# Designed miniproteins, single chains, part 9

Each design is a single chain, and the fold is of that chain. pLDDT is the mean over its residues in the fold that is shown.

## One batch from the design tools (miniprotein)

Design m296
Fold by ESMFold2-Fast:
Structure m296 (fold): chain A 85 residues (1-85)
Amino acid sequence: NLEKGEELEKKGEEYEKQGNYEEAARYYLESGHYYYLSGDYEKAVESIEKAAESLKKNGNTELSEGLKQFAEKLRELLEKKKEEE
């Protein structure tokens, strides 16, 4: 559900403003999951990228890099699907 994704994204933004990057990343990942289920793949990728940046700020560099690579792979798949119509 798109609405659930938006609610979770806002909670992630609140935690990020508080400097709680671990909780921010958690909410961004949950938001991305709901965007994916709603078919909004672009917002799903953006949420994963936000989670990766939050984890980097939290010092979780390895996990941040893994999520960033995953998001790049998803962007490649979306680009390919656009070319195939």
Scores: mean pLDDT 83

Design m297
Fold by ESMFold2-Fast:
Structure m297 (fold): chain A 80 residues (1-80)
Amino acid sequence: SAAALEEARRHLEEAERLAAEAAAALDAGDLAAAARHLREAARHVEEAARALEGVDPELAALLRERARELLEEADRLEAL
């Protein structure tokens, strides 16, 4: 549905913004802030995947993989 696509778009836009904030935090040496921003970005990507599950299941699966990658990156930063 159009509503599901719009919901997914809003979540992906927020995820992009948070990923940019994570990159800025990394440049500043703030690993804890970078990890927090990546975890929040992953949450938004997962919400986009949920919105798309009934509309585009292949894209939903790719977004879930992306969310997993963001969480793994956050875990790696917290281990440093």
Scores: mean pLDDT 90

Design m298
Fold by ESMFold2-Fast:
Structure m298 (fold): chain A 87 residues (1-87)
Amino acid sequence: EPLGQGGLTLLRIMELLAEGPRSVAELAEAAGISRATASRILRQLEAAGLVARDAETGLYSLTPAGRALLAEARAALPALLAEEAAQ
């Protein structure tokens, strides 16, 4: 499922980045994952065009596409939870 353990971790990282630019270390600590896992996820998101890294600061931020995807995921989550509760 897209919202499996990996999907929830991706969404959490995107939610943290929606609050402002963050380093790999900050995201790893806030998400409760290793720096290696956070780096892998951020590279995956960057390859998908959902995040961008600032070369001067080393901070990651959401792209317009990343913000759009996060907004869709936020809007869909209550409906998905209601659907599961109805089953």
Scores: mean pLDDT 74

Design m299
Fold by ESMFold2-Fast:
Structure m299 (fold): chain A 64 residues (1-64)
Amino acid sequence: APSPREQLIARNEAAAREIEARIEELRAKPNPSEREKLLILLLEAVRGSTRYVVERLRARIAAE
């Protein structure tokens, strides 16, 4: 069975993929509103944070 840390990694990677899909959907719009442009920036920041968390968790597993 996967460990709690492995489950957290899987959940964060799934969340990152969903955020990426949403960013692509918003970027595909021919005329994004100012609010939609701000939402893309926010989602990119959240995606970056999620990837950072995954990287740190993987590093801890590799060190143990």
Scores: mean pLDDT 80

Design m300
Fold by ESMFold2-Fast:
Structure m300 (fold): chain A 64 residues (1-64)
Amino acid sequence: MEAAEEARREGERAAREAREALAKGDSQTFGNHGRAAAERAREMEAAGDEEAARELWKGSQQAG
């Protein structure tokens, strides 16, 4: 499932970058990564790709 794998990779990247920003005290960048992942999760839900949406929401949760 290509879309789900890409979504998982994107969520993991966002979570990693958010953790780095948080460690530096950059709460704005931390929030931006969380919002981007959540927005994409909503797009996947609208498209009916529940698995990709689930992985993106998981990434958003780790970012925020």
Scores: mean pLDDT 69

Design m301
Fold by ESMFold2-Fast:
Structure m301 (fold): chain A 75 residues (1-75)
Amino acid sequence: SDEEIKELIKKLNEAITRLHQAFRDGDFDAALASAEEVEELAKKLKETGRPDLIKQADAALSYVEGVRKAIEELS
């Protein structure tokens, strides 16, 4: 439903914010936990089959991949 989609988008944006903050703070354990949350929420958003939501999810997943690679290089 539209309401469930709005809640997924809200949770995704909040998880991305937590990921960004944790990464900037050097809290890599918290960053990796938030990355997993973003991946789970993005997967749910892609399951809607809507092109606009798939695009948003793919952008979030791309950001997560970049952060994971950066953490691996810094660790």
Scores: mean pLDDT 89

Design m302
Fold by ESMFold2-Fast:
Structure m302 (fold): chain A 64 residues (1-64)
Amino acid sequence: EGQALLDQAIAALQAGDYETALRLADQALQLSPDNSQLQGQARLIRAEALRRLGDLEAAREALA
């Protein structure tokens, strides 16, 4: 179910597992093509995960 995947994606996002959050959000989009509310939530999760992945790359570079 799309909602269950979104709940898992949010949990992954909170745990700092941004790659898993991104993957689960993509799966939710695939399972809920006619649910605009779930689609919107999944897109927001994807956007936040991608932003955090960018920030983590910058943080890694700063450690050098």
Scores: mean pLDDT 77

Design m303
Fold by ESMFold2-Fast:
Structure m303 (fold): chain A 75 residues (1-75)
Amino acid sequence: MEAELARLRAQGEGLVEKLRAAGASEEKVEEIRRLLEEAVRETERLLAGDESARARLEELDRRIVELGREALEEG
């Protein structure tokens, strides 16, 4: 569990770094970072057996993709 969560956090940090390098605004980067941290929390809930976290993870994934696109368009 901890190793999987640590990897997910590292992937999120990599995405944030990539967006900053591409010229994304700090506001968009912070918003995406918040969603990534929420996704980590929901992943932890899912791993603990809370299936309701799955729907939230799907929603968070869609929002992260959408905001990432918007951030690249702003840059």
Scores: mean pLDDT 78

Design m306
Fold by ESMFold2-Fast:
Structure m306 (fold): chain A 78 residues (1-78)
Amino acid sequence: MEEELKKVEEEGKKAIKEAEEVLKKAREEAEKLKEEGKKSTPEEQRRLETLGEAIEGVGEIHLASSKVSTKNSIEKTR
């Protein structure tokens, strides 16, 4: 029982780190698109801003969930 929980937590941590890496890359891509968007129509610029906000929102929700879960998890034992 405990061993399966540890394995799931380990897989979860790896998935979280991979998701954070993907979000960082997506944020960099969105910033590049925003710079290119300066040459685009106002509609394209608004879409790029919305994309950036959505990416940041997902990251914040993920971090908030992680902080709440670690409050009662065995991941941070002192």
Scores: mean pLDDT 62

Design m307
Fold by ESMFold2-Fast:
Structure m307 (fold): chain A 56 residues (1-56)
Amino acid sequence: KKEPPSEEEQLKQQIKNAFEVLYEKSKEEAIKWLESSIKTSSPEDAEVLKEILKEV
């Protein structure tokens, strides 16, 4: 893409990459980490994390 992604899209990419690394090591631990992050995050951050969880 010639257009740089938005800050939110860049953040999603970084979180998704971190989740994938954890998922390769342990699916259960990766999902627990993501769920825990959703519960402890702000509503805005929780929406981003929920979108990543749906993609997995």
Scores: mean pLDDT 74

Design m308
Fold by ESMFold2-Fast:
Structure m308 (fold): chain A 59 residues (1-59)
Amino acid sequence: MEEEKKYKELLEKYEKKMQEAVELILSLSEFTEEEKKELEEEAKELAKRIAEAELKKLK
């Protein structure tokens, strides 16, 4: 199966949604650079997990 292409599309979609959520969270309080970095890293990992779960659901 050509899962790589579909995964990339889903990953980009959810990365955008997670980035918007991160920006909202960051607007609510003062965060250190380290905290911002950790939050963005967690958002990227969550986006990957969501994309993989969505890909499995579509199968």
Scores: mean pLDDT 77

Design m309
Fold by ESMFold2-Fast:
Structure m309 (fold): chain A 112 residues (1-112)
Amino acid sequence: MSPIEKALADALEGMSAAAPSVKVEVKGNTITVTMAPGDAAAALADRLKKTADEYPEIEAEVDGTTVTVTFKLGLDAAGDPEHPGGEGARDVAAAVGAGAARAAAAEGVSPE
């Protein structure tokens, strides 16, 4: 498991602490998150997909309660300036842990 895979697994383990029915699996360039049905699953899926859409080298697929995140450039490029895609992978790891908080902060001020 590469350093970025571990960082993403650690971030997703934080999500599992918030939702005890969440399972996280890291394999190769793919991270799979399986959740119990409900609003938490929908919110996490939306967050991961929206974050992945900001980075063309990252894809997020939603299938019911399962979200699959794929890193096209490989996770071993993480944190190294020789691969620009490594920045996206690190940002997705941070966004998985904080994405809802950022979205809530940006939209929670909405008076409508």
Scores: mean pLDDT 55

Design m310
Fold by ESMFold2-Fast:
Structure m310 (fold): chain A 56 residues (1-56)
Amino acid sequence: SAGEKALAGARAAYEAGDAVGAQVAAHEASKFTNPSVKAATGGSAEEALATAEKAV
């Protein structure tokens, strides 16, 4: 799904050290599964990834 693909991109960016890119991609992933989860991702890139993984 589009959400799973976005989450995979977020993980790749995070592993590459691109915290900003990881956070943006995690927000994109959360948008596909639960709009309320997007509001909760205002923290760090790690928090955004954890929230998106929970939602996807």
Scores: mean pLDDT 61

Design m311
Fold by ESMFold2-Fast:
Structure m311 (fold): chain A 55 residues (1-55)
Amino acid sequence: MSPVEKEIREVVEEYRKTGDLEAMNKRLLEIREKYGLSARELHDLFVRQALELAS
């Protein structure tokens, strides 16, 4: 996993434990800024990590 994928996966795992949508959104915005991602790129990475954890 790339560093960005790992950080997004950690955010998804934390959200699954806590249900804290506000904390998840804040962390995802931090990752977006850190890695220079577009909204689409962030969304695609998030969906991929969420689907892997749901399977």
Scores: mean pLDDT 82

Design m312
Fold by ESMFold2-Fast:
Structure m312 (fold): chain A 55 residues (1-55)
Amino acid sequence: SIEEKIEELEKKLREAIKAGDFEKATELGGLIAEILRALNEKNYEKVEELLKKVE
């Protein structure tokens, strides 16, 4: 589900922060913010596009 994919991204964000990879953490944080924005706008096509970027 979309919620499970967001949880995986949040987990990866936490792992990047722990590793001191702030470049990756910034990218993941930005991607999560864009996904949440698209969900708020009910733009599910954009959500799917953004989720594909992490595959």
Scores: mean pLDDT 81

Design m313
Fold by ESMFold2-Fast:
Structure m313 (fold): chain A 60 residues (1-60)
Amino acid sequence: DLKEEIKKGIEELLKKYGINVSVDELISNKELAEKALEELKKKGLDPAILEKLKEILEKL
């Protein structure tokens, strides 16, 4: 299932940046999602990747 592969890919990306949160938690909690995206930005994630991640999370 492509959706599950995307979720796992996002969770692995988050973990590389020290964020131990599931995609399901981010979808269920908008404040947590905003904080996670902010932390990724602070830790130097490419802005283009950050925007794509935001779009993907909004569609899940």
Scores: mean pLDDT 80

Design m314
Fold by ESMFold2-Fast:
Structure m314 (fold): chain A 66 residues (1-66)
Amino acid sequence: GAMAQAAEDAQRAASHRFIRALKEVLREEGKEDLFPEIMRALVEGTPLSDEQRRLLEKARERLAAE
C-alpha cells in the first residue's frame, strides 16, 4: 500500500519543484503571464512556441541544478 503513496508523493514533489522553477524563470524574464499558457500546452500536448520551449528548457536546467 505504501509504495503507491510514495510514488505519488515523489511525483507531486517533482511537479511542485518544476512549477516553482518555471515560475521563477518567468518572473526573471518578466513573462509570468505565459505560465497558464505553457501549463495548458503541456497538459493538452499542444506544440509550444520557440519562446515557450526556451523558457521551459531554462526551468528544467534550473531544476537540474538544484
Scores: mean pLDDT 76

Design m315
Fold by ESMFold2-Fast:
Structure m315 (fold): chain A 60 residues (1-60)
Amino acid sequence: MEMEEIDEMIMRAGQERDLERKLRILEETLRKMKEIKADPKMIEEVERVIRSVREQIRRS
């Protein structure tokens, strides 16, 4: 199911240590969540994490 794939992607992003790879996984996850009309609150959470990861990459 679409939601099961999204949960898997989120788990993979959480386990990823490389910030650039983590960002790519999160961006793909966000795109898929928007396509399937996922919960707006979950979309907001993922967007917040993406913003945080981008900031960490910028500071590195």
Scores: mean pLDDT 79

Design m316
Fold by ESMFold2-Fast:
Structure m316 (fold): chain A 60 residues (1-60)
Amino acid sequence: AEDEAELFVEHYLSTKPSDEAARNALSKLSKEALEEIVKIAEERGDKRLAEIAREILKEK
């Protein structure tokens, strides 16, 4: 089954929203979902998304 983190990464890669929009969306997610997003983003080569997700994790 497709989880929330996987769906978010796929949507981000297709739409390429601004860093601010990505931060706002990621800030609504749980720590667990953010950790999954970091892993998926790194596996898919999106280092910027992984970096933004890590920054938000530090704030939680």
Scores: mean pLDDT 75

Design m317
Fold by ESMFold2-Fast:
Structure m317 (fold): chain A 91 residues (1-91)
Amino acid sequence: MKEEAEKVREWLREQARASADQTRDRLMAAGVPKEEADRIAAELTRLGERASDVVARMLEKGEITPEDLEELARINREVAEVQRRADALMA
């Protein structure tokens, strides 16, 4: 289980980085300054890494706890906030 959890964590981190890079490129294509686009991408990458750690912990335990779900919910709210800021910059 630990090896599977680490594999899933790494995959999720790669997906988060790729998604953040796509958001950065989209922002820059919309005329957002590189410095601001880079900051948003860095925030999304960090949030994705935090989420990947929670998911890996759940897989290692073979159990989903209310605490894990609350932590993921907080991360999802932070991601939504960053996405709203990104959308506002492209408007």
Scores: mean pLDDT 85

Design m318
Fold by ESMFold2-Fast:
Structure m318 (fold): chain A 61 residues (1-61)
Amino acid sequence: SERQKLINRLIALKLRKIGLEFDLELLKKTGTGTEEEIKEIEKEIEELEKEIEELEKKLAE
């Protein structure tokens, strides 16, 4: 069903976001990331948050 496809997509996006947040935290704590790398990961997290919000709105119908 279309609803199940949206749910599966939402789960996948949330898992990707968790992974990126873990990577970001690790880079910040170890001091091994450049400002450019940190900004790139933060941008990807922001883009995932927007897609998650859109999918959650579709599922809340």
Scores: mean pLDDT 86

Design m319
Fold by ESMFold2-Fast:
Structure m319 (fold): chain A 71 residues (1-71)
Amino acid sequence: GKSDEIRELERRIREVDDRIERLEKELEELRKTYDPNDPESRKKVLELEIELGVLYIERGVLLTVLERLKE
C-alpha cells in the first residue's frame, strides 16, 4: 500500500544520502591536496563533482515522489 511505498522511498533516500556523505568526504579530502596545475587532481575532483551532481538529482526526484505520496 501507500505506506509501504513511502517506507521504500525513505529507505532509498537514506541510501542516496549515505552515498552523498561518503563522496563529499572524499571530495573534501581531495580538495586539501588539490593542485589546479595537476591534470590528475582536476580529473579526480571533476569525476567526484559529476557523481555528486547525479546523486543530488536522484535525491531530488525521490523527495518529489515522496512528497506526492504523503499528500
Scores: mean pLDDT 85

Design m321
Fold by ESMFold2-Fast:
Parts: C-alpha cells; structure tokens; sequence
Structure m321 (fold): chain A 70 residues (1-70)
C-alpha cells in the first residue's frame, strides 16, 4: 500500500541519517558528541513530521521506532 511504502521510506531515511552521524564521527574525530547529538535530534524531528502524514496506528509505530533509533 502507499502508506506502507511511505513508512518503509521513513525507516530507510532514519537508517541513512544515523549512519551519516556514525560516518562523520569516524572520519572527523574533532566533531563533538554534542554536535552529533544536535544533528540526530534535528533529523529525528524531520522524520517525526513526515510520520504525522501517516494513519494514526502506523504513525504511532513509526514514532516508537524513531525513539529507539535516535
């Protein structure tokens, strides 16, 4: 379904953002943990807003998964 495809895309983007933060920390050790945390918090907010366009039950599941990943 279109809703399922959108949910999968949000989950994929979450994986990409968390991987990007890991790569940044690995390649540039001068980047502080605080800077990484702020980056992850901003990305999480972006994905939470996208999730709000999904049906309530799917939205609640995705928001729970985002809380676990970030």
Amino acid sequence: SPERQKAIQIEAEAGIYTMHAHVLKTLDPSVSDEEIKKLLEERKKELEEKAKTLPKETQERILEELEKLF
Scores: mean pLDDT 81

Design m322
Fold by ESMFold2-Fast:
Structure m322 (fold): chain A 92 residues (1-92)
Amino acid sequence: MTEEERRESVLAAVRSLVDDLIAQAKAEGLTDPEEIRRKVAEGLQQAADAFAATPPPNEELVRALSRVAQLVKDEGLTPDEAIARVEEELRA
């Protein structure tokens, strides 16, 4: 697998998990965008911790999940904006 293919695979996994977390939040009756955003950030960090604990650790996925979670939680970015920034960082 090329480095580009690996990057695209990581980003696809992050996007899929974000979509699942948003769907779960809405299914639980959350309608406030800020509450949904916080739940997504928490879910992404929990996923990063779980993947880091599973041998062999997928360090690239863990780093991407943690970074998206941080941007959503600490900088108030939407999940889409956070993913776009992580994609830009991975291109560098």
Scores: mean pLDDT 80

Design m323
Fold by ESMFold2-Fast:
Structure m323 (fold): chain A 70 residues (1-70)
Amino acid sequence: MKKEIEELVKEIEKLVLEKVKELGAEGKLSEEEVKFFEEKLKEVAEEAIKYLKENPELLPELKEGLEKLK
């Protein structure tokens, strides 16, 4: 379970980061805002891993959300 949780969170982090960078390339986010979100995503990912280890029943919902983002 730990490896699955970490992999899921990292995949979500990667997808969100790609979207943030895309918005920056489109001029919808400033370079400063892009950097801010990159730093915050790393922090949030660490907290999410901790939360999911304590609440593993949430994994199916997150997997559904991830599939909808792809």
Scores: mean pLDDT 76

Design m324
Fold by ESMFold2-Fast:
Structure m324 (fold): chain A 71 residues (1-71)
Amino acid sequence: MTLEEELEKALEEARKLIEEGKKKKDPKLPQEALELAKLYLEFAKNQKLPEKYLEKFEEAIKEAEEVLKEL
């Protein structure tokens, strides 16, 4: 698995957790997504990855936080 593939999978998993949390109205799932997205954002910053990856994880963080506010 390449680094890009690992980042894509992490992003997909975070998005799935956010959507499932909305559907089930379960705050634990968006919280897990938030923690996962924050972990990979920090990793991406440390590895000095392209800005597009930083932006995608920042979006996932924002989405998870918004869902948690609504629950």
Scores: mean pLDDT 81

Design m325
Fold by ESMFold2-Fast:
Parts: sequence; structure tokens; C-alpha cells
Structure m325 (fold): chain A 68 residues (1-68)
Amino acid sequence: MEEEIEKQYEELKKKALEDFRAHAERDGVETALRYAKEQIEKASPLERKAIGEAVDEFLRELYAERAA
């Protein structure tokens, strides 16, 4: 069911965003980006999409903050 896949996708995206933010806060954005790239390379297509969107969201947020 598409609804079940959507819920799973949202959970993956949320987890990926939290994990990425935690890595960025602890080890810096460059290290977090390297970590995300490694996760994407070994992830399923669904997980890869979720991680990619999470990273994009974080980078947009970071860029907006630095531009302000």
C-alpha cells in the first residue's frame, strides 16, 4: 500500500535528518556530508531518496541561516 510506503519513507527521512544533524553538530558539516554519502552508497533506493532529501533540507536551512 502506498500509504504504508509513505509512512515508512517519512520515518526514514526523519531519522536521516536527525542523524545528519547530530553528526554535523558533533563533527562538522563536511564530516556529516561524507557520512551521508557513505550511507547513500549502501542504502536501498527508498532509503537513498530519504537521506538525500534530509541532507538537502539541512543544507537549505544552513544556507538560509548563513545568508541572514
Scores: mean pLDDT 76

Design m327
Fold by ESMFold2-Fast:
Structure m327 (fold): chain A 70 residues (1-70)
Amino acid sequence: SLEERVVEAMKRLADYYIDQGLSKEELEELFDDVERAVRRYLESKGVDPETIERVLEKMREIRKEALEKA
């Protein structure tokens, strides 16, 4: 599913940048940029608002876990 693909991609992204030594503040900025890009992309594809919010909610869950690791 789209949600599963987003979850996997976000986990890999988070783990990669934590391993590169990004600070908590840098990770927050990265996640803000990714969330904006994903929202714009899904809106441009005509994805319904409820599906967009589910995807973004999953991204925010991963963000919280990643920031707790950093």
Scores: mean pLDDT 80

Design m328
Fold by ESMFold2-Fast:
Structure m328 (fold): chain A 96 residues (1-96)
Amino acid sequence: MKEEIEKLILEGFKAYLEGKFEEAKELFKKALELAKKNKDTASMILSLSLLYDLGEKEYVEKELKELGGELKRAPLTPEQIELINKRLIESVLQSS
């Protein structure tokens, strides 16, 4: 499950870099759904931040309200993004 979340986020980043913004949004939304089921706060915050940057502001605001608004006060910082990205790279390198 957590490996699936990391894979979806990476596929979303690849789509984003290729200019496939709608595909990237779909992948990040799917990653968010799995992160919510697993209560993976780091992946939820990352997915929400990426969706917000892609212009899905209303969707992100709705999700933050449904999650009790706790994440609304803790936006991703560049340091948090770097840390999560390093963790994702390490997970991918250790996976077949």
Scores: mean pLDDT 69

Design m329
Fold by ESMFold2-Fast:
Parts: C-alpha cells; sequence; structure tokens
Structure m329 (fold): chain A 59 residues (1-59)
C-alpha cells in the first residue's frame, strides 16, 4: 500500500536534515542523470547513441 511509500519519503527527508552532505550528493546525481537522459534522447533521435557515450560511466 501507500503507507510504506509515504514512510520512505518521510524518512528520506529526515536523513537529508541530518546529513546535508547526502542532500548535495543527491542533487549532483539528479543533475548527472538529467544530462545523461538528454544525451540519450538526442542519440535516439539521430539513430546514433555514440553522443551519449561520454555521459555513461565505464567500469
Amino acid sequence: GRERFLRNAEEGRRLMEENPELKKLLEEIARSLRALGDAIQQGIDEGDLSKAAGFVPVE
């Protein structure tokens, strides 16, 4: 049910209050994922995924 989803969201907010470094890390991850998504979409539109290669972590 929805109860566990709400609890996880609330616990996440609590952890961010106690660990500001975690908040910064999550913001950096979100930014990187957005950039990767944009690069992949552009590659799909052109039929060439090589443009996304620079944003994909290797090993």
Scores: mean pLDDT 66

Design m330
Fold by ESMFold2-Fast:
Structure m330 (fold): chain A 85 residues (1-85)
Amino acid sequence: MKTYTGSAVTADGRTVTFTINEDGTASGGVKPVTDPELADSLIEAAYRAAAEAAFKAGKEPQSVGGPTDELTERMRKLVEEIRKK
């Protein structure tokens, strides 16, 4: 089975790793941030990388319930942006 993994950093400085499964479901975890100065760039890059990998495989990323509401919202926004292409 193929899985697509990306990492993201929340605005509060926590690191989250996302895995998108073949069926489009997603899971993640929250950890303290080692490099908080990179938080915004890592969030955008990680979400895009994970979502693009899933879409390339013909799967749409789906939120199953993330660690925080803001992470779910950021992922949804980036997925919507990619989907419109």
Scores: mean pLDDT 54

Design m331
Fold by ESMFold2-Fast:
Formats: sequence, structure tokens, C-alpha cells
Structure m331 (fold): chain A 119 residues (1-119)
Amino acid sequence: MAAETARNNAAGVYEAARATARLLEEAAREAERDRERAERLARDALALVEAAIDALEAAAALDPGMREAFERARELLERARALIERALEDPERMVEDLAEAARLAREAAELAREAEARL
């Protein structure tokens, strides 16, 4: 059913955003100790953010009633993506940018979880 599909998509976004936050938190901790590992974790997180944004666009198309919540979560993930890209270009800001990206991914995950609960 359409509502069940939208709920499953919201759950998928929650899991992807939460996994992204975990990778970014680990990358931020590693940034001063093992920069190469931090960069690999950040690139993995970037791929998950892009997948989560695509999933949110699909979910918003299936349930226009949840569009505002999904667009808000997408905005947070797009900001997280920009911070990850900046962290990869500027190593001096890597800890701060990855930590902030992790916070934004956590907020996006909570919005996806709340959207799932309303479906």
C-alpha cells in the first residue's frame, strides 16, 4: 500500500542518516589521529548522504502530506553534504565541519523518524 511504502522509505532514510552521523562522528575523532582513515569515512558518509537525499525525494513524491518534513530533512542533509565536501578540501576545519555535519545528519534522522511515526 502507498502509506506502507512511504513508511518504509522514511525508515530507510532514518537508517541512512543515522549511519551517516555515526561515520561522521568516527571521522571527526580520527581527523587528528589518522587523517587518511577520516577522509575514507567522510567519503563513505558522503555517498550515504547522497543516497538519503534521493530516498527523501522519492518519499516526498509518494506522500505530498509529508513533503514539508521530507524537504526539511533534505535541507539538513544538503548542508551536511556541503560540510563534508569542505572538510575534505580544508583539513584544518575537518574536525569542526565533520562534527557539525554529524549533528545535521542526526537532526535529519529524527525528522525522518517523526515522519514515519505519522504515517
Scores: mean pLDDT 81

Design m332
Fold by ESMFold2-Fast:
Structure m332 (fold): chain A 83 residues (1-83)
Amino acid sequence: SAEDDENYRKLFARFDKDGDGVITADELRAYLESLGFNPSDAQVQAFIDAIDKDGDGVIDFEEFKEALNDPNFYFLLADLLAS
């Protein structure tokens, strides 16, 4: 729905700090650090690799929405945060 799309865009913008339309490893790490987590570069990269469907090393908005609608996303997030 339009409401869901707006919520995804707001959440995406919290990760996409420079507004380039993709989430990089550096942006993901910075967001998680802002929440009090301290993931390693390897853990951040593994999380991106699991979501990144086109292999460009970043997460675009469509991949992000797909990931949030996948129950496995929460297991990937838990693994990333379980350091």
Scores: mean pLDDT 74

Design m333
Fold by ESMFold2-Fast:
Structure m333 (fold): chain A 59 residues (1-59)
Amino acid sequence: MKYSPEQVKEAALKAGLSEEKAEKLAELVREGYDILTAAKKVGLSAEEVVKLVEELKKL
Protein backbone atom coordinates (compact mmCIF):
# COMPACT_ATOMS: atom_id res chain seq x y z
CA MET A 1 0.00 0.00 0.00
CA LYS A 2 1.30 3.49 -0.89
CA TYR A 3 1.31 5.95 2.02
CA SER A 4 1.49 9.74 1.87
CA PRO A 5 4.53 11.50 3.44
CA GLU A 6 2.20 13.00 6.09
CA GLN A 7 0.80 9.55 7.02
CA VAL A 8 4.37 8.20 7.33
CA LYS A 9 5.40 11.10 9.60
CA GLU A 10 2.31 10.63 11.83
CA ALA A 11 2.87 6.85 12.07
CA ALA A 12 6.58 7.30 12.87
CA LEU A 13 5.80 9.75 15.70
CA LYS A 14 3.11 7.42 17.10
CA ALA A 15 5.61 4.53 16.89
CA GLY A 16 7.93 6.50 19.21
CA LEU A 17 10.50 7.56 16.62
CA SER A 18 12.18 10.96 17.00
CA GLU A 19 10.83 13.95 15.07
CA GLU A 20 14.13 14.00 13.09
CA LYS A 21 13.68 10.35 11.98
CA ALA A 22 9.99 10.95 11.19
CA GLU A 23 10.87 13.96 8.98
CA LYS A 24 13.62 12.02 7.14
CA LEU A 25 11.22 9.12 6.49
CA ALA A 26 8.52 11.48 5.17
CA GLU A 27 11.04 13.23 2.87
CA LEU A 28 12.28 9.91 1.40
CA VAL A 29 8.68 8.75 0.78
CA ARG A 30 7.98 12.12 -0.90
CA GLU A 31 11.03 11.46 -3.16
CA GLY A 32 9.39 8.18 -4.24
CA TYR A 33 11.11 5.61 -2.01
CA ASP A 34 8.99 2.81 -0.57
CA ILE A 35 8.62 2.70 3.22
CA LEU A 36 11.06 -0.22 3.77
CA THR A 37 13.79 1.40 1.63
CA ALA A 38 13.20 4.74 3.41
CA ALA A 39 13.52 2.99 6.81
CA LYS A 40 16.81 1.38 5.72
CA LYS A 41 18.21 4.73 4.53
CA VAL A 42 17.24 6.41 7.85
CA GLY A 43 18.89 3.51 9.75
CA LEU A 44 15.86 2.22 11.66
CA SER A 45 16.26 -0.94 13.76
CA ALA A 46 14.09 -3.99 13.02
CA GLU A 47 12.03 -3.16 16.15
CA GLU A 48 11.47 0.44 14.97
CA VAL A 49 10.38 -0.84 11.51
CA VAL A 50 7.85 -3.24 13.12
CA LYS A 51 6.38 -0.41 15.25
CA LEU A 52 6.20 1.91 12.23
CA VAL A 53 4.39 -0.70 10.09
CA GLU A 54 1.87 -1.42 12.90
CA GLU A 55 1.04 2.31 13.20
CA LEU A 56 0.72 2.65 9.40
CA LYS A 57 -1.82 -0.24 9.38
CA LYS A 58 -3.99 1.75 11.84
CA LEU A 59 -4.30 4.67 9.37
Scores: mean pLDDT 82

